# Designs tried in a protein design run: designed miniproteins, single chains, continued (3). Part 112

Each design is a single chain, and the fold is of that chain. pLDDT is the mean over its residues in the fold that is shown.

## One batch from the design tools (miniprotein)

Design m11896
Fold by ESMFold2-Fast:
Structure m11896 (fold): chain A 95 residues (1-95)
Amino acid sequence: SVTIKVTVEKVKNSKTGIPGEKVTVEHTPEVTPSQIVRALVEAGGFSAAMHLVQTEPDRQVRLAMLQALLEMGDQGKLSEEQTRQVRAMLRTVEQ
């Protein structure tokens, strides 16, 4: 069985006072990185999803994650600005 649980909490850094987000992801081992980024976006964690893409060492996995994010943009689940950020990163990875 496949299970993904995402929790997004707004926090402030006690030293800098800058607003940030604490993101917790719990999932079964069968979950793909593309499924994780979709779950993060559904929970409002777009920045965390983009961070996972940026830190993914496998280029093909990174491309699959970006493709999943573009499909979410096409479904109206991303803002125009978020969709532009995904397209910009995809161009960089494809070069």
Scores: mean pLDDT 77

Design m11897
Fold by ESMFold2-Fast:
Structure m11897 (fold): chain A 104 residues (1-104)
Amino acid sequence: SEETIFLFRQTVLLSSLHLVIRLLEKDPSVPKEQIEKFKKAHEELAKLLSDPSTPNEEKIKKLNEVIAILKDILRANPDLPASVKQEIEGVIQMAEDLIEWIER
């Protein structure tokens, strides 16, 4: 059940991150450099989370990197639609919740 909970949490997080990428790509005001940096971090996170041999410290480090990128995007793009900001804030919370679950 514990492995099932982790798999569920990671699947929801990765799907939600992919949704945020698509929302940002549709907004011409968001710098392409920020989107590409986020896409790379998302791909790297997906690889780390899919490998059960990855140490928890490496998973947490990459999750914190993704959180930092998302916070930077929110700070740099204050004119994003409220709905997009809410999706980003929700994904940050999901990532933080996953870190807490790993550290328990």
Scores: mean pLDDT 89

Design m11898
Fold by ESMFold2-Fast:
Structure m11898 (fold): chain A 92 residues (1-92)
Amino acid sequence: MKVTISAYVDGKLFEELTEDFETAEQIAKRVEEMIEKAFAAGHERVSIAVDAETEEGGKLVEEAMRELAQRHSEQLVYLQTVSNQSTALFRR
């Protein structure tokens, strides 16, 4: 299912990709890679937006973001989900 993942630092686009994903784990892995890249680049905060084209994709996004919230609970500032779109802010 087609999902777009966008990472923002200091209000500007840092990285974006649109790919086909079959599992929540694949989405979560790509988001984690973007978070790690932002922190490695010296940014203290990164905002992630994840958008799915379909309701089925929206469910995968929701599952992926729940898994990320659990694994990165200490770094997670907020997570918001509206329909098939999720936005999260992470702090190093």
Scores: mean pLDDT 86

Design m11899
Fold by ESMFold2-Fast:
Formats: sequence, C-alpha cells, structure tokens
Structure m11899 (fold): chain A 61 residues (1-61)
Amino acid sequence: TTVTVIGDRPAFTNEGRIIKPGESITLTNPTITVRPDGTLIVRSSDGTTVVGDADDVEITG
C-alpha cells in the first residue's frame, strides 16, 4: 500500500519524518482511519504511522 501526498500540505510519520507534497511512502497491511475533522491516520502493521489530511493524501494498493 502506497501513501502519496497529492495536496500542498505535508504528512508526518510517528518518527518525526516529513512526507512532502509529491512524495510517497509504502506501508505494509495498513489500518486506515479518517477522523471526523478530516485527519487521516494510516498505520502500518510494523507500527509506522502516517498522519495527514484526507484531502491531501492518496492511498493506492
């Protein structure tokens, strides 16, 4: 599963890494949660978590 930032706002990992607009990260068997405020949380089975805005992020695979 690939998470790509398609908007102009970055996404962030739980390790403090910034995923800039146009960048992507690959996650294994992720759990995807969208909060009522539009916050997207994508958590890999290995514990890596990506947080961004649902309007700014595309998920494929």
Scores: mean pLDDT 82

Design m11900
Fold by ESMFold2-Fast:
Structure m11900 (fold): chain A 58 residues (1-58)
Amino acid sequence: MEELKEKLRELFKKIAELYGPEAQEVFDAAYEDALKHMTPEGLEEAIKQAEERIKELE
């Protein structure tokens, strides 16, 4: 589980970098919210969505 949480954090940091500094606070809040009730399946799905988001932002 810790590996999936760390992976999601890294992806959120990358997305924030692509959007710019003002986006960091929003993504930090989203990450914190995701951790409160996240299941293993939910973490895997969030990671997939974050990776697709990064691909779209190219």
Scores: mean pLDDT 72

Design m11901
Fold by ESMFold2-Fast:
Structure m11901 (fold): chain A 70 residues (1-70)
Amino acid sequence: MREEYLRRIEEYREKYGEEEVERIERTLDALVASRLAAFGRPEPDELARLEMHVRALESHAVNDEIAAAR
C-alpha cells in the first residue's frame, strides 16, 4: 500500500514537476498542522499522510483539467 501511494505521488511529480508537487504537499501539511492545533488530536501516521497527499494531488489534477491552465 505505501509503495502504491509513493508510486502515484511520483507519477504526479512527473506530470506537474517537483516544485508544484512540493507546494501542494506543503499546503496539505499546513492544513494538517492547523487542524491539529485547533483540535489537539494526534498527527496522522505516515501511511495516512501519504493517502492525504495522493488525494490532494488527485483534486489538484481535476482542478487543473477544468482550468485548462497547465
Scores: mean pLDDT 65

Design m11902
Fold by ESMFold2-Fast:
Structure m11902 (fold): chain A 119 residues (1-119)
Amino acid sequence: SVAAFLDSHSDEEIRKLIKELATRIALARIDISFDMSKNGISFDDAQAKYAAFKAKLVADLQTKHGLDEDTARVLVEAAELAADLGSINVGVAYLYRAAGRTEEAEALLSEVDKALLAG
């Protein structure tokens, strides 16, 4: 479970993993955008490539970190949010909310993070 993952990892370990996953997602999006621009792949092909990339991230988290599928999926979702908003802190807050720790998730967000989420 996401709660078990949070309880078994330090804040530094969680942030490092979210940053690593968010970086991989950002690079994959650049590569797919380049394929659309230079190699003329369709939007549907681009979406399929991105879905396959995320599925591989989930599988890698299960295999390399021993995570269950639901926890791995939530980690990828948290990393996508971190990549979208340019904030590791919002990714970590997403994990806390997914674990039912809503008050703790809110406490993690800075005023800058809240502004990013509102935009």
Scores: mean pLDDT 88

Design m11903
Fold by ESMFold2-Fast:
Structure m11903 (fold): chain A 60 residues (1-60)
Amino acid sequence: SMEEFFELAKKFRSLPEEVQKKVVEYVQEYMAKNKAAEKSTEEKIKLIIEALKEALEKFG
């Protein structure tokens, strides 16, 4: 959901720059691995949310 995305984005912006870089890298790799470019807008949003959750749990 957009509300969930907003909360994750807020947490991301509170992290140190070096950690933010690792999160962005993880999200990019996650999106590529799941072929996000070939997905609908709705599926892309879902993948971004899932990738952010996993990245923040791993690095946050």
Scores: mean pLDDT 81

Design m11904
Fold by ESMFold2-Fast:
Parts: C-alpha cells; structure tokens; sequence
Structure m11904 (fold): chain A 106 residues (1-106)
C-alpha cells in the first residue's frame, strides 16, 4: 500500500539522518549531531521527515556557500572524507524526498 511504502521511506530517512548525526559527532560537531537526533525523535509524519531532509540540505548549502551565521559549527567541517560522505548522504536524502513526492502524487 501507499501507506506501507511511505512508512518504509520514513524509516530509511531516519537511518540516513542517524548516519549524518554519527558523521558529525565523529567530526566534533556535537551540537549539530544532537539537533539532528532530536529531529529524528520528532519525526511522526511525512511532513516532519521532509522538514528534517530540508534541514540537512540547508546545512550542506550553507557549507558550500560559506554561510555559517546560523550553523557556526559547520566551520569544523575540514576533513575531505567527512565532507565527501556528507555530500553523499545529502544526495541520498534528496533521492528519498523525491520518492516521497512521487508517492504523494498517487
């Protein structure tokens, strides 16, 4: 069913967000890691999942554009391997968002 597919996508989104939180924690970005985990715990709906993905996308765009005023901990993002995995996770989250958007058209 559409509901079962959406539930599976939400679970996969939570898993990708937890991977991102762990990546940030290992990179010393403890405040952002905690914020992501708080968002994961708050996910009760598709809307909440979309908001969490939007936050991850916002962090990546802030990093790419050197805009750190709202997320100053991103200045700790200096390890090329961490940066590459962050980009990969953001791309994976965007793909999951696209899958949700397609299911909502049904």
Amino acid sequence: SKEEKLKKLIEEIKEKLEELARLFEEAGMHELAAEIREMIEAIKSVKDAKSAIAFALYMWLSYKNGLYSDVPELKKLTDPEVIERFEELVEELQELLDEIMELEKE
Scores: mean pLDDT 87

Design m11905
Fold by ESMFold2-Fast:
Structure m11905 (fold): chain A 73 residues (1-73)
Amino acid sequence: DFINNAVRAYHAGYYDVSDKAIMDASPPQYRPILRIARDIGRLTRQGDAVSVAAKFDQMRAEMARLGVRVPRS
């Protein structure tokens, strides 16, 4: 989905400069998830695999809490 695709792009380091555009395109309730995805990208660049795994778990928990899907763009 849109959020999962954005997370994959952040993990690959492609979206770090596009944070505002991604935030603006997403429903407000998804902004915490996108901030976590940004942290994942940063930690991936630092080589901190343990923190990356923890952030992915946190992101999945937030997605589950919202119970809502963003339409694919």
Scores: mean pLDDT 63

Design m11906
Fold by ESMFold2-Fast:
Structure m11906 (fold): chain A 59 residues (1-59)
Amino acid sequence: GAEEAARAGGEAGGRAGARTGSPDLAGMHGYWTAAFKAGGGKEGAEAAGRAGYQLGLSA
């Protein structure tokens, strides 16, 4: 569903950010927005995207 997609998008974005260097605040916002958009941008998808992004940064 949308939450699963948002989480996966967030994880991919977080992982890419950690991997490609040091995403500053502006770069982080870009990853966030892309992840939320992938999940449809709903509140549940937003939360899932944020969680995925944090998980991706740690992976």
Scores: mean pLDDT 60

Design m11907
Fold by ESMFold2-Fast:
Structure m11907 (fold): chain A 82 residues (1-82)
Amino acid sequence: SSLQQQKQKKQDEQLGKKYVDQINQMADQMDSIDKDTGDRLRKIADTAETVDGAGAKNLYGSAQLYLAQKQQQLQQQLLELS
């Protein structure tokens, strides 16, 4: 059981790191487009580092939704300026 617990913990840590890295990549991509959105995504990544893999996955989902909503808002603003 201890070996199974160690394996599960390592898998959870790897999962968490994957989602943190993905959120930070989204933030980096947004820095050249909208700095405030990039900064908000980094704050989500910082929070994801403090939780388990399932929590990090949930925060990644929230980051994806937030990014999609912000991209839609930015597109609408561009249409209003043209």
Scores: mean pLDDT 84

Design m11908
Fold by ESMFold2-Fast:
Structure m11908 (fold): chain A 102 residues (1-102)
Amino acid sequence: SAEEAIRRTAKRLAEALGRPLPENVSKEDVEELIRTLLRALAAGGDVEVVFYDENGNEIARFTLRAGDDEAVREAAKKIVDAMEKNNVELSEIRVTRATVAP
């Protein structure tokens, strides 16, 4: 189910970020975890981020810039919406630096 895909994604992201998981995980909790991850990745400079499901299919691709909080919020929402629509979990994230942090 979409709810189970959201729950599994939340557990993986919370573990990767070293954050506690809420007792009742919501779509909004996953969006916040993804926003936290994307902000951290973009803080090192311009970055291309590609998200894959558990079957190796591309869910979404974004170019993010440091300090672009609106782009981060929109990206997180689109990723979670795609997960729900396709009933898939977030399995892999690939990061390519468009610029190297000084």
Scores: mean pLDDT 79

Design m11909
Fold by ESMFold2-Fast:
Structure m11909 (fold): chain A 76 residues (1-76)
Amino acid sequence: SLKELQQQINDIATEGLRKASEAAKAGDMKKAEEIIRETADKIQKLLLEAGFSEEQAEKFKELAYKELKKAAEEAA
């Protein structure tokens, strides 16, 4: 269901942001970026498995990456 998909995306994003923020606060910006990239990749894979097009999943991944990176930088 869409509610289950939204919950899964939220859980992945929340966990990824927490880990990336911890790395950023420790001064490891490279690790923070790697965690954000992996988190965005997981979201893209989930959308593809849910039946979204490759183009839709890629655009969402790019948006997720940008928003997560901004949030992690603001948390540092």
Scores: mean pLDDT 85

Design m11910
Fold by ESMFold2-Fast:
Structure m11910 (fold): chain A 100 residues (1-100)
Amino acid sequence: MEITDAQRDVAIELLEAVLKNDVTLEQYQAAARSILATLGIVGKNREEYLEKARALGASDEILEQEVNEENAKSLFEKALTYLRQEGGVPEAAGLLARLL
């Protein structure tokens, strides 16, 4: 499924809004679910999100990223960086799915 430029722009706005504040891991996870939904990715559990991100083209390196409370903000910032790049949507979706 192709993600439109409009969907990507909305996802970028949502990511930037979250990053303006210091938030908990649980808040990053809630934001990641909302952003993934904007990109057409909805799942019942983490495994479904990761599988859908892989189907979009997310690399194994992205899907195997270590996630903890200390690095959640950095991973969210990396997802924003990928979304701003042409062809970066799959990697951004993978990082957001990995946060769940």
Scores: mean pLDDT 80

Design m11911
Fold by ESMFold2-Fast:
Structure m11911 (fold): chain A 84 residues (1-84)
Amino acid sequence: SRVEEIRRLAQEGVRYAREGNVEKAVEKFREAGRLGTPETQGAFDQAADSIRKGYEDPENREDYLNFGEGSAQNGVRLAEQELG
């Protein structure tokens, strides 16, 4: 289902973010967002932005990566509510 695809892409995005592959993390979050509603897209855009900021700001990186992961999880939750 579309929700299962969004969940898989979100998990892959978080994995790439943890591995330091910012480009692939952002790509996976963008793909997840495209499959969902505008609300789902917004959450994944926020996840992508947070991962980018984390790798630009080493002192606050862990906080940004944690926030990005939370935003991706919120994107999955919104997709589950809106798409069934």
Scores: mean pLDDT 88

Design m11912
Fold by ESMFold2-Fast:
Structure m11912 (fold): chain A 61 residues (1-61)
Amino acid sequence: VPEYARAVRGERLEVGPLLFPAVGDLLRVLRQVGEDWVLVESLETGETGYTERGALEPAEA
């Protein structure tokens, strides 16, 4: 079941190989990783990476 999320804040963390979504970007949630992080795929670029859970809001595609 595809789960979608939208970035609700700009994030530029200098912590490892993170995906830095821009506000309004639509992302597909691939996996929860711990309490604070999720593995996502950007539907804008097709890139995958980790982003902070608190920067995302559930969304419809």
Scores: mean pLDDT 69

Design m11913
Fold by ESMFold2-Fast:
Structure m11913 (fold): chain A 74 residues (1-74)
Amino acid sequence: MLSDEEIVERIAETSVALVLSTVALRESRGIAVSDEEKRALVEHLTRSMSELEGLSEEQTERAVELALERLAAA
């Protein structure tokens, strides 16, 4: 079974991948996506996934932090 920390890391990875795929699709259609909007989308998706998996508030904040770090590195 995955540990809570492994779930946190996978949520962060998955949320960033989904947001970047959505952004790429929108940009291919000529729709500009701001860095502010990308961060908001990543935070929203990461929090939603964390809630679904039953993570604590502290674990959810850690997932958001990791997701935003991954977004900045992408």
Scores: mean pLDDT 83

Design m11914
Fold by ESMFold2-Fast:
Structure m11914 (fold): chain A 84 residues (1-84)
Amino acid sequence: SLLEQLLKLLEEEPDEEAIDFLSEKYKIPKSFLRELSKAIRESKYVLTLSGILKALEEASKGKIKTVEEFLRKAHILSLQDQPL
């Protein structure tokens, strides 16, 4: 499942099969996904899995160019999923 692949990407040693799957699905470079995995784990932003998935969709449309832009976008989307 997509959620399972995302969870595998977020492990300390990311699963290369998960990186391959997400790279192909979202048309994002594997190098970007490796850097993103580390950045999410080390992030001070509040991030939900739903927010991360929505940000991956935005990145697939060419709307996100850097890991920092991704974290900022995923954070905003994650806040929309939380009660006020």
Scores: mean pLDDT 81

Design m11915
Fold by ESMFold2-Fast:
Structure m11915 (fold): chain A 55 residues (1-55)
Amino acid sequence: MSKLQRVLDLIRENPERDWSAREVGERAGVSASTVNTMARALGFRGFDDLRRSFR
């Protein structure tokens, strides 16, 4: 499974959790900076915008 897919799965499994880019990054094996870069690559402003899309 890709690192990006792991990030998305973690948020999807717990959308009500107050995820931080650092916390989801730690669980996915990437830095918080990489998580924010992934979110922007998907068309979001950053991780917070991506996280809100699951709610």
Scores: mean pLDDT 79

Design m11916
Fold by ESMFold2-Fast:
Structure m11916 (fold): chain A 66 residues (1-66)
Amino acid sequence: SEVEKNREIVKKAREVAKELGIDAQVGVYGNTVYVIADGATDEQLEELKKAIEKALPGYKVVVKRA
């Protein structure tokens, strides 16, 4: 199920954000993971993006500031 798959991907991305101490909203659309980070610096956004890309190989990761 796409819903079950998306739930798992969202959970993994949220875990990565929590490990980095970043408050983030996560969504999935197609093969892209969208992350909206609150209060993060540009450096933190890049670190978050790379960490999620490593955790979720095969997905495109887009990180934006809230």
Scores: mean pLDDT 84

Design m11917
Fold by ESMFold2-Fast:
Structure m11917 (fold): chain A 75 residues (1-75)
Amino acid sequence: KVASRQTIFDGLETILLSNENVPQALIREFEALKDSGLPPIFIIGEISRKLTVAGFNDIVDQIEVLGKELGLFKD
């Protein structure tokens, strides 16, 4: 089965909410990006960049694994 937009966002939200140290401002920005209609790969890229700047490289690694499992990084 093809991963839906909702499945991708549910997976990303689970990772973000499972990490208590993620800033609320970043979670709010993710919600705004979900509502923007932008492609999931772009939203993942934006959130990953912001997490990297904030020093959450372990969370970025979890997002990369999720993206590979969902076919977003299967080049």
Scores: mean pLDDT 77

Design m11918
Fold by ESMFold2-Fast:
Structure m11918 (fold): chain A 63 residues (1-63)
Amino acid sequence: MLTYTLKVGEVTVTAVLDGDRLTITVSGPVTPEDEEGIARAVALLELAARTAALLRQLEALLA
């Protein structure tokens, strides 16, 4: 299980990867000016989670 937390303005973006399940939670007041930053944070968390899952699969394949 991997957990990532990022703060964008007053909004907290939390990503939890448990096996192949990715849950992204956005908490706090979302304003139009923060939407782009939040979207970027979500995209980066998704990329990081996918990379971690791929590395685990590669380790299992090589073991």
Scores: mean pLDDT 74

Design m11919
Fold by ESMFold2-Fast:
Structure m11919 (fold): chain A 89 residues (1-89)
Amino acid sequence: RFAELAAALHSPDPEVRYRAAKELIETGSREELRAALPHLVAALDDPDPKVRTLAVEGIGKAGEEGRPALERALTDPDPSVRAAARHFL
């Protein structure tokens, strides 16, 4: 279930968070990603830059509602996260 994947983004296990983010982006429709926006925005604060990059991709696919979070991701310390944000803006 999509809600279970969104909840898994808050897992203490980094492997669980990474897989949850990846599955959300791979299986989520635009509508489902839009519903998960609060969880994806929270994932921009994840210590793993791979999780933050996937969060940016999910936010970008969710549409215009994610634009403020994408603009914030332009200032991320990781160059891959910044590149992903620029791609969706």
Scores: mean pLDDT 80

Design m11920
Fold by ESMFold2-Fast:
Structure m11920 (fold): chain A 82 residues (1-82)
Amino acid sequence: SALDQLRKLTDEASKYSNLASKYAEEGDVEKAKEYAEKAKEKAKQARDLFDQAGPDDPEMASLVTAAEILAVGAEFDYELAK
């Protein structure tokens, strides 16, 4: 289902966001960049799926918002480490 796919994409965005933050804190700028870009890609996939499936489901809206927040946080952590 679209909801199950969104849960998976949000979980993957969370995983990559956590890795980006970890590597940024450790000073591994290249790894922080790699995982920030992966988090951003998963957030985009979540947004595209949500826009196609139906924007009036509040659970799906919450998952997409969470994925996008995680991706923004990962990019911010990478930019600060750069």
Scores: mean pLDDT 87

Design m11921
Fold by ESMFold2-Fast:
Structure m11921 (fold): chain A 80 residues (1-80)
Amino acid sequence: SEYEKIAEELSKNPNEEERKKKLKELLLKLWKENIEKALKEEGVEIDEAIADLESLLKNTSDPLKQEFLKELIKLLEELK
């Protein structure tokens, strides 16, 4: 799996802060690619996807999930 490959590559870097930053960037890239693929295959409008993510953001109390959802919304806005 792509997540296992990412974990293996990051485990080779001794700098913890650099590993965390790179992991975040790779996760955001994978989420963007998966969303773009889903929008294309399912015929979902970008505005509808953004609305769904905004709804999830309002219903989540996890700060880490909030940051990822905000970043995903930002990436989808850039695709308009």
Scores: mean pLDDT 67

Design m11922
Fold by ESMFold2-Fast:
Structure m11922 (fold): chain A 82 residues (1-82)
Amino acid sequence: GLVDLQQAVKTLELALKSVKDGNTELATELLEKSLPLIKKLTSSDLPVIRSKLEQLLKVSMEKDDIDIKNLLKKINEVMSSM
């Protein structure tokens, strides 16, 4: 529902901020916490989530930290399951 969409968006925005702040571990945890919310969404809500995941992927690809590889893998797994 709308509440699940809003919570998923907020969680992904926090994940994006965490990557920008250099906290890739927190970003990965936030992405994983968003998964149950994403599973409750209707097909009409998925483009908004996909857009946020694409933003997260783009910012993450610009980093070269050791933990970023795990985050990139998780983002791609989430996007492929949608």
Scores: mean pLDDT 80

Design m11923
Fold by ESMFold2-Fast:
Structure m11923 (fold): chain A 67 residues (1-67)
Amino acid sequence: KEEAESYRKKALDYFEKAAENQADPVARNKALAEGFRALSNYYRALGMEEQAEKWDKLAEEYEKKAA
């Protein structure tokens, strides 16, 4: 599906950005949170709600660390 594939690619892009920002914890944690959100949306688009919820929770944790 185009939608699921789009979210998968976004997650990979954000995780790559997180790896590049290891020296900046705010930028790194923001990129990780966005990557986890994209993974959650990917699993939700596939109808895998339990998996999506796990990634949403992790995204919230990293969003708080970035604040």
Scores: mean pLDDT 80

Design m11924
Fold by ESMFold2-Fast:
Structure m11924 (fold): chain A 84 residues (1-84)
Amino acid sequence: REEEIQKLREAIENDNVDLLVEILKKYGIKDLSHAEKILEALKRFRESGFKADPVEVVKEAGITDPELIGFAVGLANELAVAED
């Protein structure tokens, strides 16, 4: 869990989509085509100082699948907790 969060932080800081794809695979996400959009949403959320609505940020990145929205929001919340 902590190791995945550290990889997530590295993916965001280095704009590394391949690291995010590894995280998605570990969580059993089958549709990897949204990895770039998830990374963009998480970068925007972090740049806001974790003050933006994570659901809004994920939707603005073009993610419309409710399960993917829920997953990306979950990652955003774990990232915010880890940075606190």
Scores: mean pLDDT 76

Design m11925
Fold by ESMFold2-Fast:
Structure m11925 (fold): chain A 61 residues (1-61)
Amino acid sequence: SLEEEIEALTKKINDFIESGQKKLEERLQALQDAIDSLVQQVTDLMNELIKKIEELKKKLE
């Protein structure tokens, strides 16, 4: 029936959209995780440098 063919086509379109969206979402999440990791590494390095500066200030009294 025409109704069954429309239903089958709708399912194929939805499956295609979901497949494409999942791949894009996974790639965007991986990129965000990489950015977050880099930001954390920079933050940790800055905190270490601040700590070293404070130690140096104490020695220069």
Scores: mean pLDDT 78

Design m11926
Fold by ESMFold2-Fast:
Structure m11926 (fold): chain A 82 residues (1-82)
Amino acid sequence: MYTLISTVVNEKGRIVARREEDLDSVPDSVTVTFVPPESGRYRVSVHVWKGRELVAVGQSDPVEAEAGKEVTVTVPLTKLPD
C-alpha cells in the first residue's frame, strides 16, 4: 500500500491545502483540486510513500488562481529508483 500526499503552497511557501490518499499502485500523474483562500500564484507538490520510503515525486508549474474559485491541476509523477 502507498500513501500519496498532495500539498498546495502559495508564493511565500505556506501550505494552504494538504490531502492524503491510500493507493494500491503508483499513478503516472495525479489531479489535485483546491479552492485558494487568496488570489495569487500557487504550486502543487506530490509525494508518494511506501511506508517510510519515498517512491515518487511530482511538482506543478506555478498556477495563477482566483480567491474562492476551484482550481484543478494535473501533476505528473516521477518514480524514484529503488
Scores: mean pLDDT 83

Design m11927
Fold by ESMFold2-Fast:
Structure m11927 (fold): chain A 67 residues (1-67)
Amino acid sequence: SLEEELKRQRELDERRRRLFQRLIDAIKNKDYKTLLEVVEEAERLGIEAEVLAILETFGITREDLLK
């Protein structure tokens, strides 16, 4: 139903918001292990491109996380 779909979308939006908070905290702490985990979770959520774009503003690429 539309109601169930809207609930699912809200739950996904909340999950994405938590992921972005984790991303920013990991960048501040230079926690590259957590950054790799965040990118992998973003790929599962279909927002990997957005997360990688944020990382690039801080000079971090996906390849840098795999070094």
Scores: mean pLDDT 80

Design m11928
Fold by ESMFold2-Fast:
Structure m11928 (fold): chain A 94 residues (1-94)
Amino acid sequence: DEIVKEAKEALEKAKEAIEKGDVDEALEALLKALKLIFKLIDQGRYEEAKELLEELKEVYDELEKLPIKTFEQEVDLGVVELQIAFIEVLLKKK
C-alpha cells in the first residue's frame, strides 16, 4: 500500500536526519508521516495507523533529545506532540 510505504519512508528519513543532527529535516519528515497516519485513520485503517504512530513516537523521543533547537523548531516539536496526542484520542475511540 502506497500510504503505508510512504509513511515508513518518511519515518526512515526522520531517523537518518536525527543521526545527522538535522532537526528541520527530521521535523518535516515526522509531519509528513503524521499526515499519512491521518489518511489511514480516515480510511478506517486503525491497526496500521497505531503501528506507525508507535514507531513515530520512538523517533520523536530521539529528536527531542537533540540539544540545540531554534524557536521555530520548538514550535514544530509542539505541533508534532499535539498531533500525536490527538491521533491517540481518535484511535482510543475505535
Scores: mean pLDDT 85

Design m11929
Fold by ESMFold2-Fast:
Structure m11929 (fold): chain A 87 residues (1-87)
Amino acid sequence: SALDEDEEITKRLFAILSDFLRTGDAAATVAALRALFEEHGYSPEEAAALIEGLKRLVQSLADAGLVPEAQAAALLAALDALRREIL
């Protein structure tokens, strides 16, 4: 169901973000997001909207001191590049 798919997507996003918090690997994070979008048939507009949400979350985590500024900046730049590629 759509509800079950939404739950799976939420869990995958949590895992992807948790891996980023552990590793600081922006490239691996973007690759995982691409795989998620492909697996769930995201439109370019849906993917762009999710990327914007993740950018806001990453900035909030950096502002809270949970992510080093340099790692947050690298991921934000990589997410912007991914969004431009998709759109």
Scores: mean pLDDT 84

Design m11930
Fold by ESMFold2-Fast:
Structure m11930 (fold): chain A 78 residues (1-78)
Amino acid sequence: SAKVEELLERLRELAEEAREAVKNNDWERLNKILEEITRLIIEIANNPDLTEEQLKRLQELVAEIQKLAGEAEEKKKK
């Protein structure tokens, strides 16, 4: 659906913003972005029009975000 495509694009943009926050050690910004990402993932996953191709793209974005969150935790230890 067009709505799911729009939400997936927004999720991709938020993932890039999260990456920049990690790069800049901006933990307040990262926390706000991750909260928005969590809400958006739930909205996408609960959309009845979600196709198998869109679900795969969601799963790939979630994996990328999880990797980024791990990088942030390692960076916080320094």
Scores: mean pLDDT 86

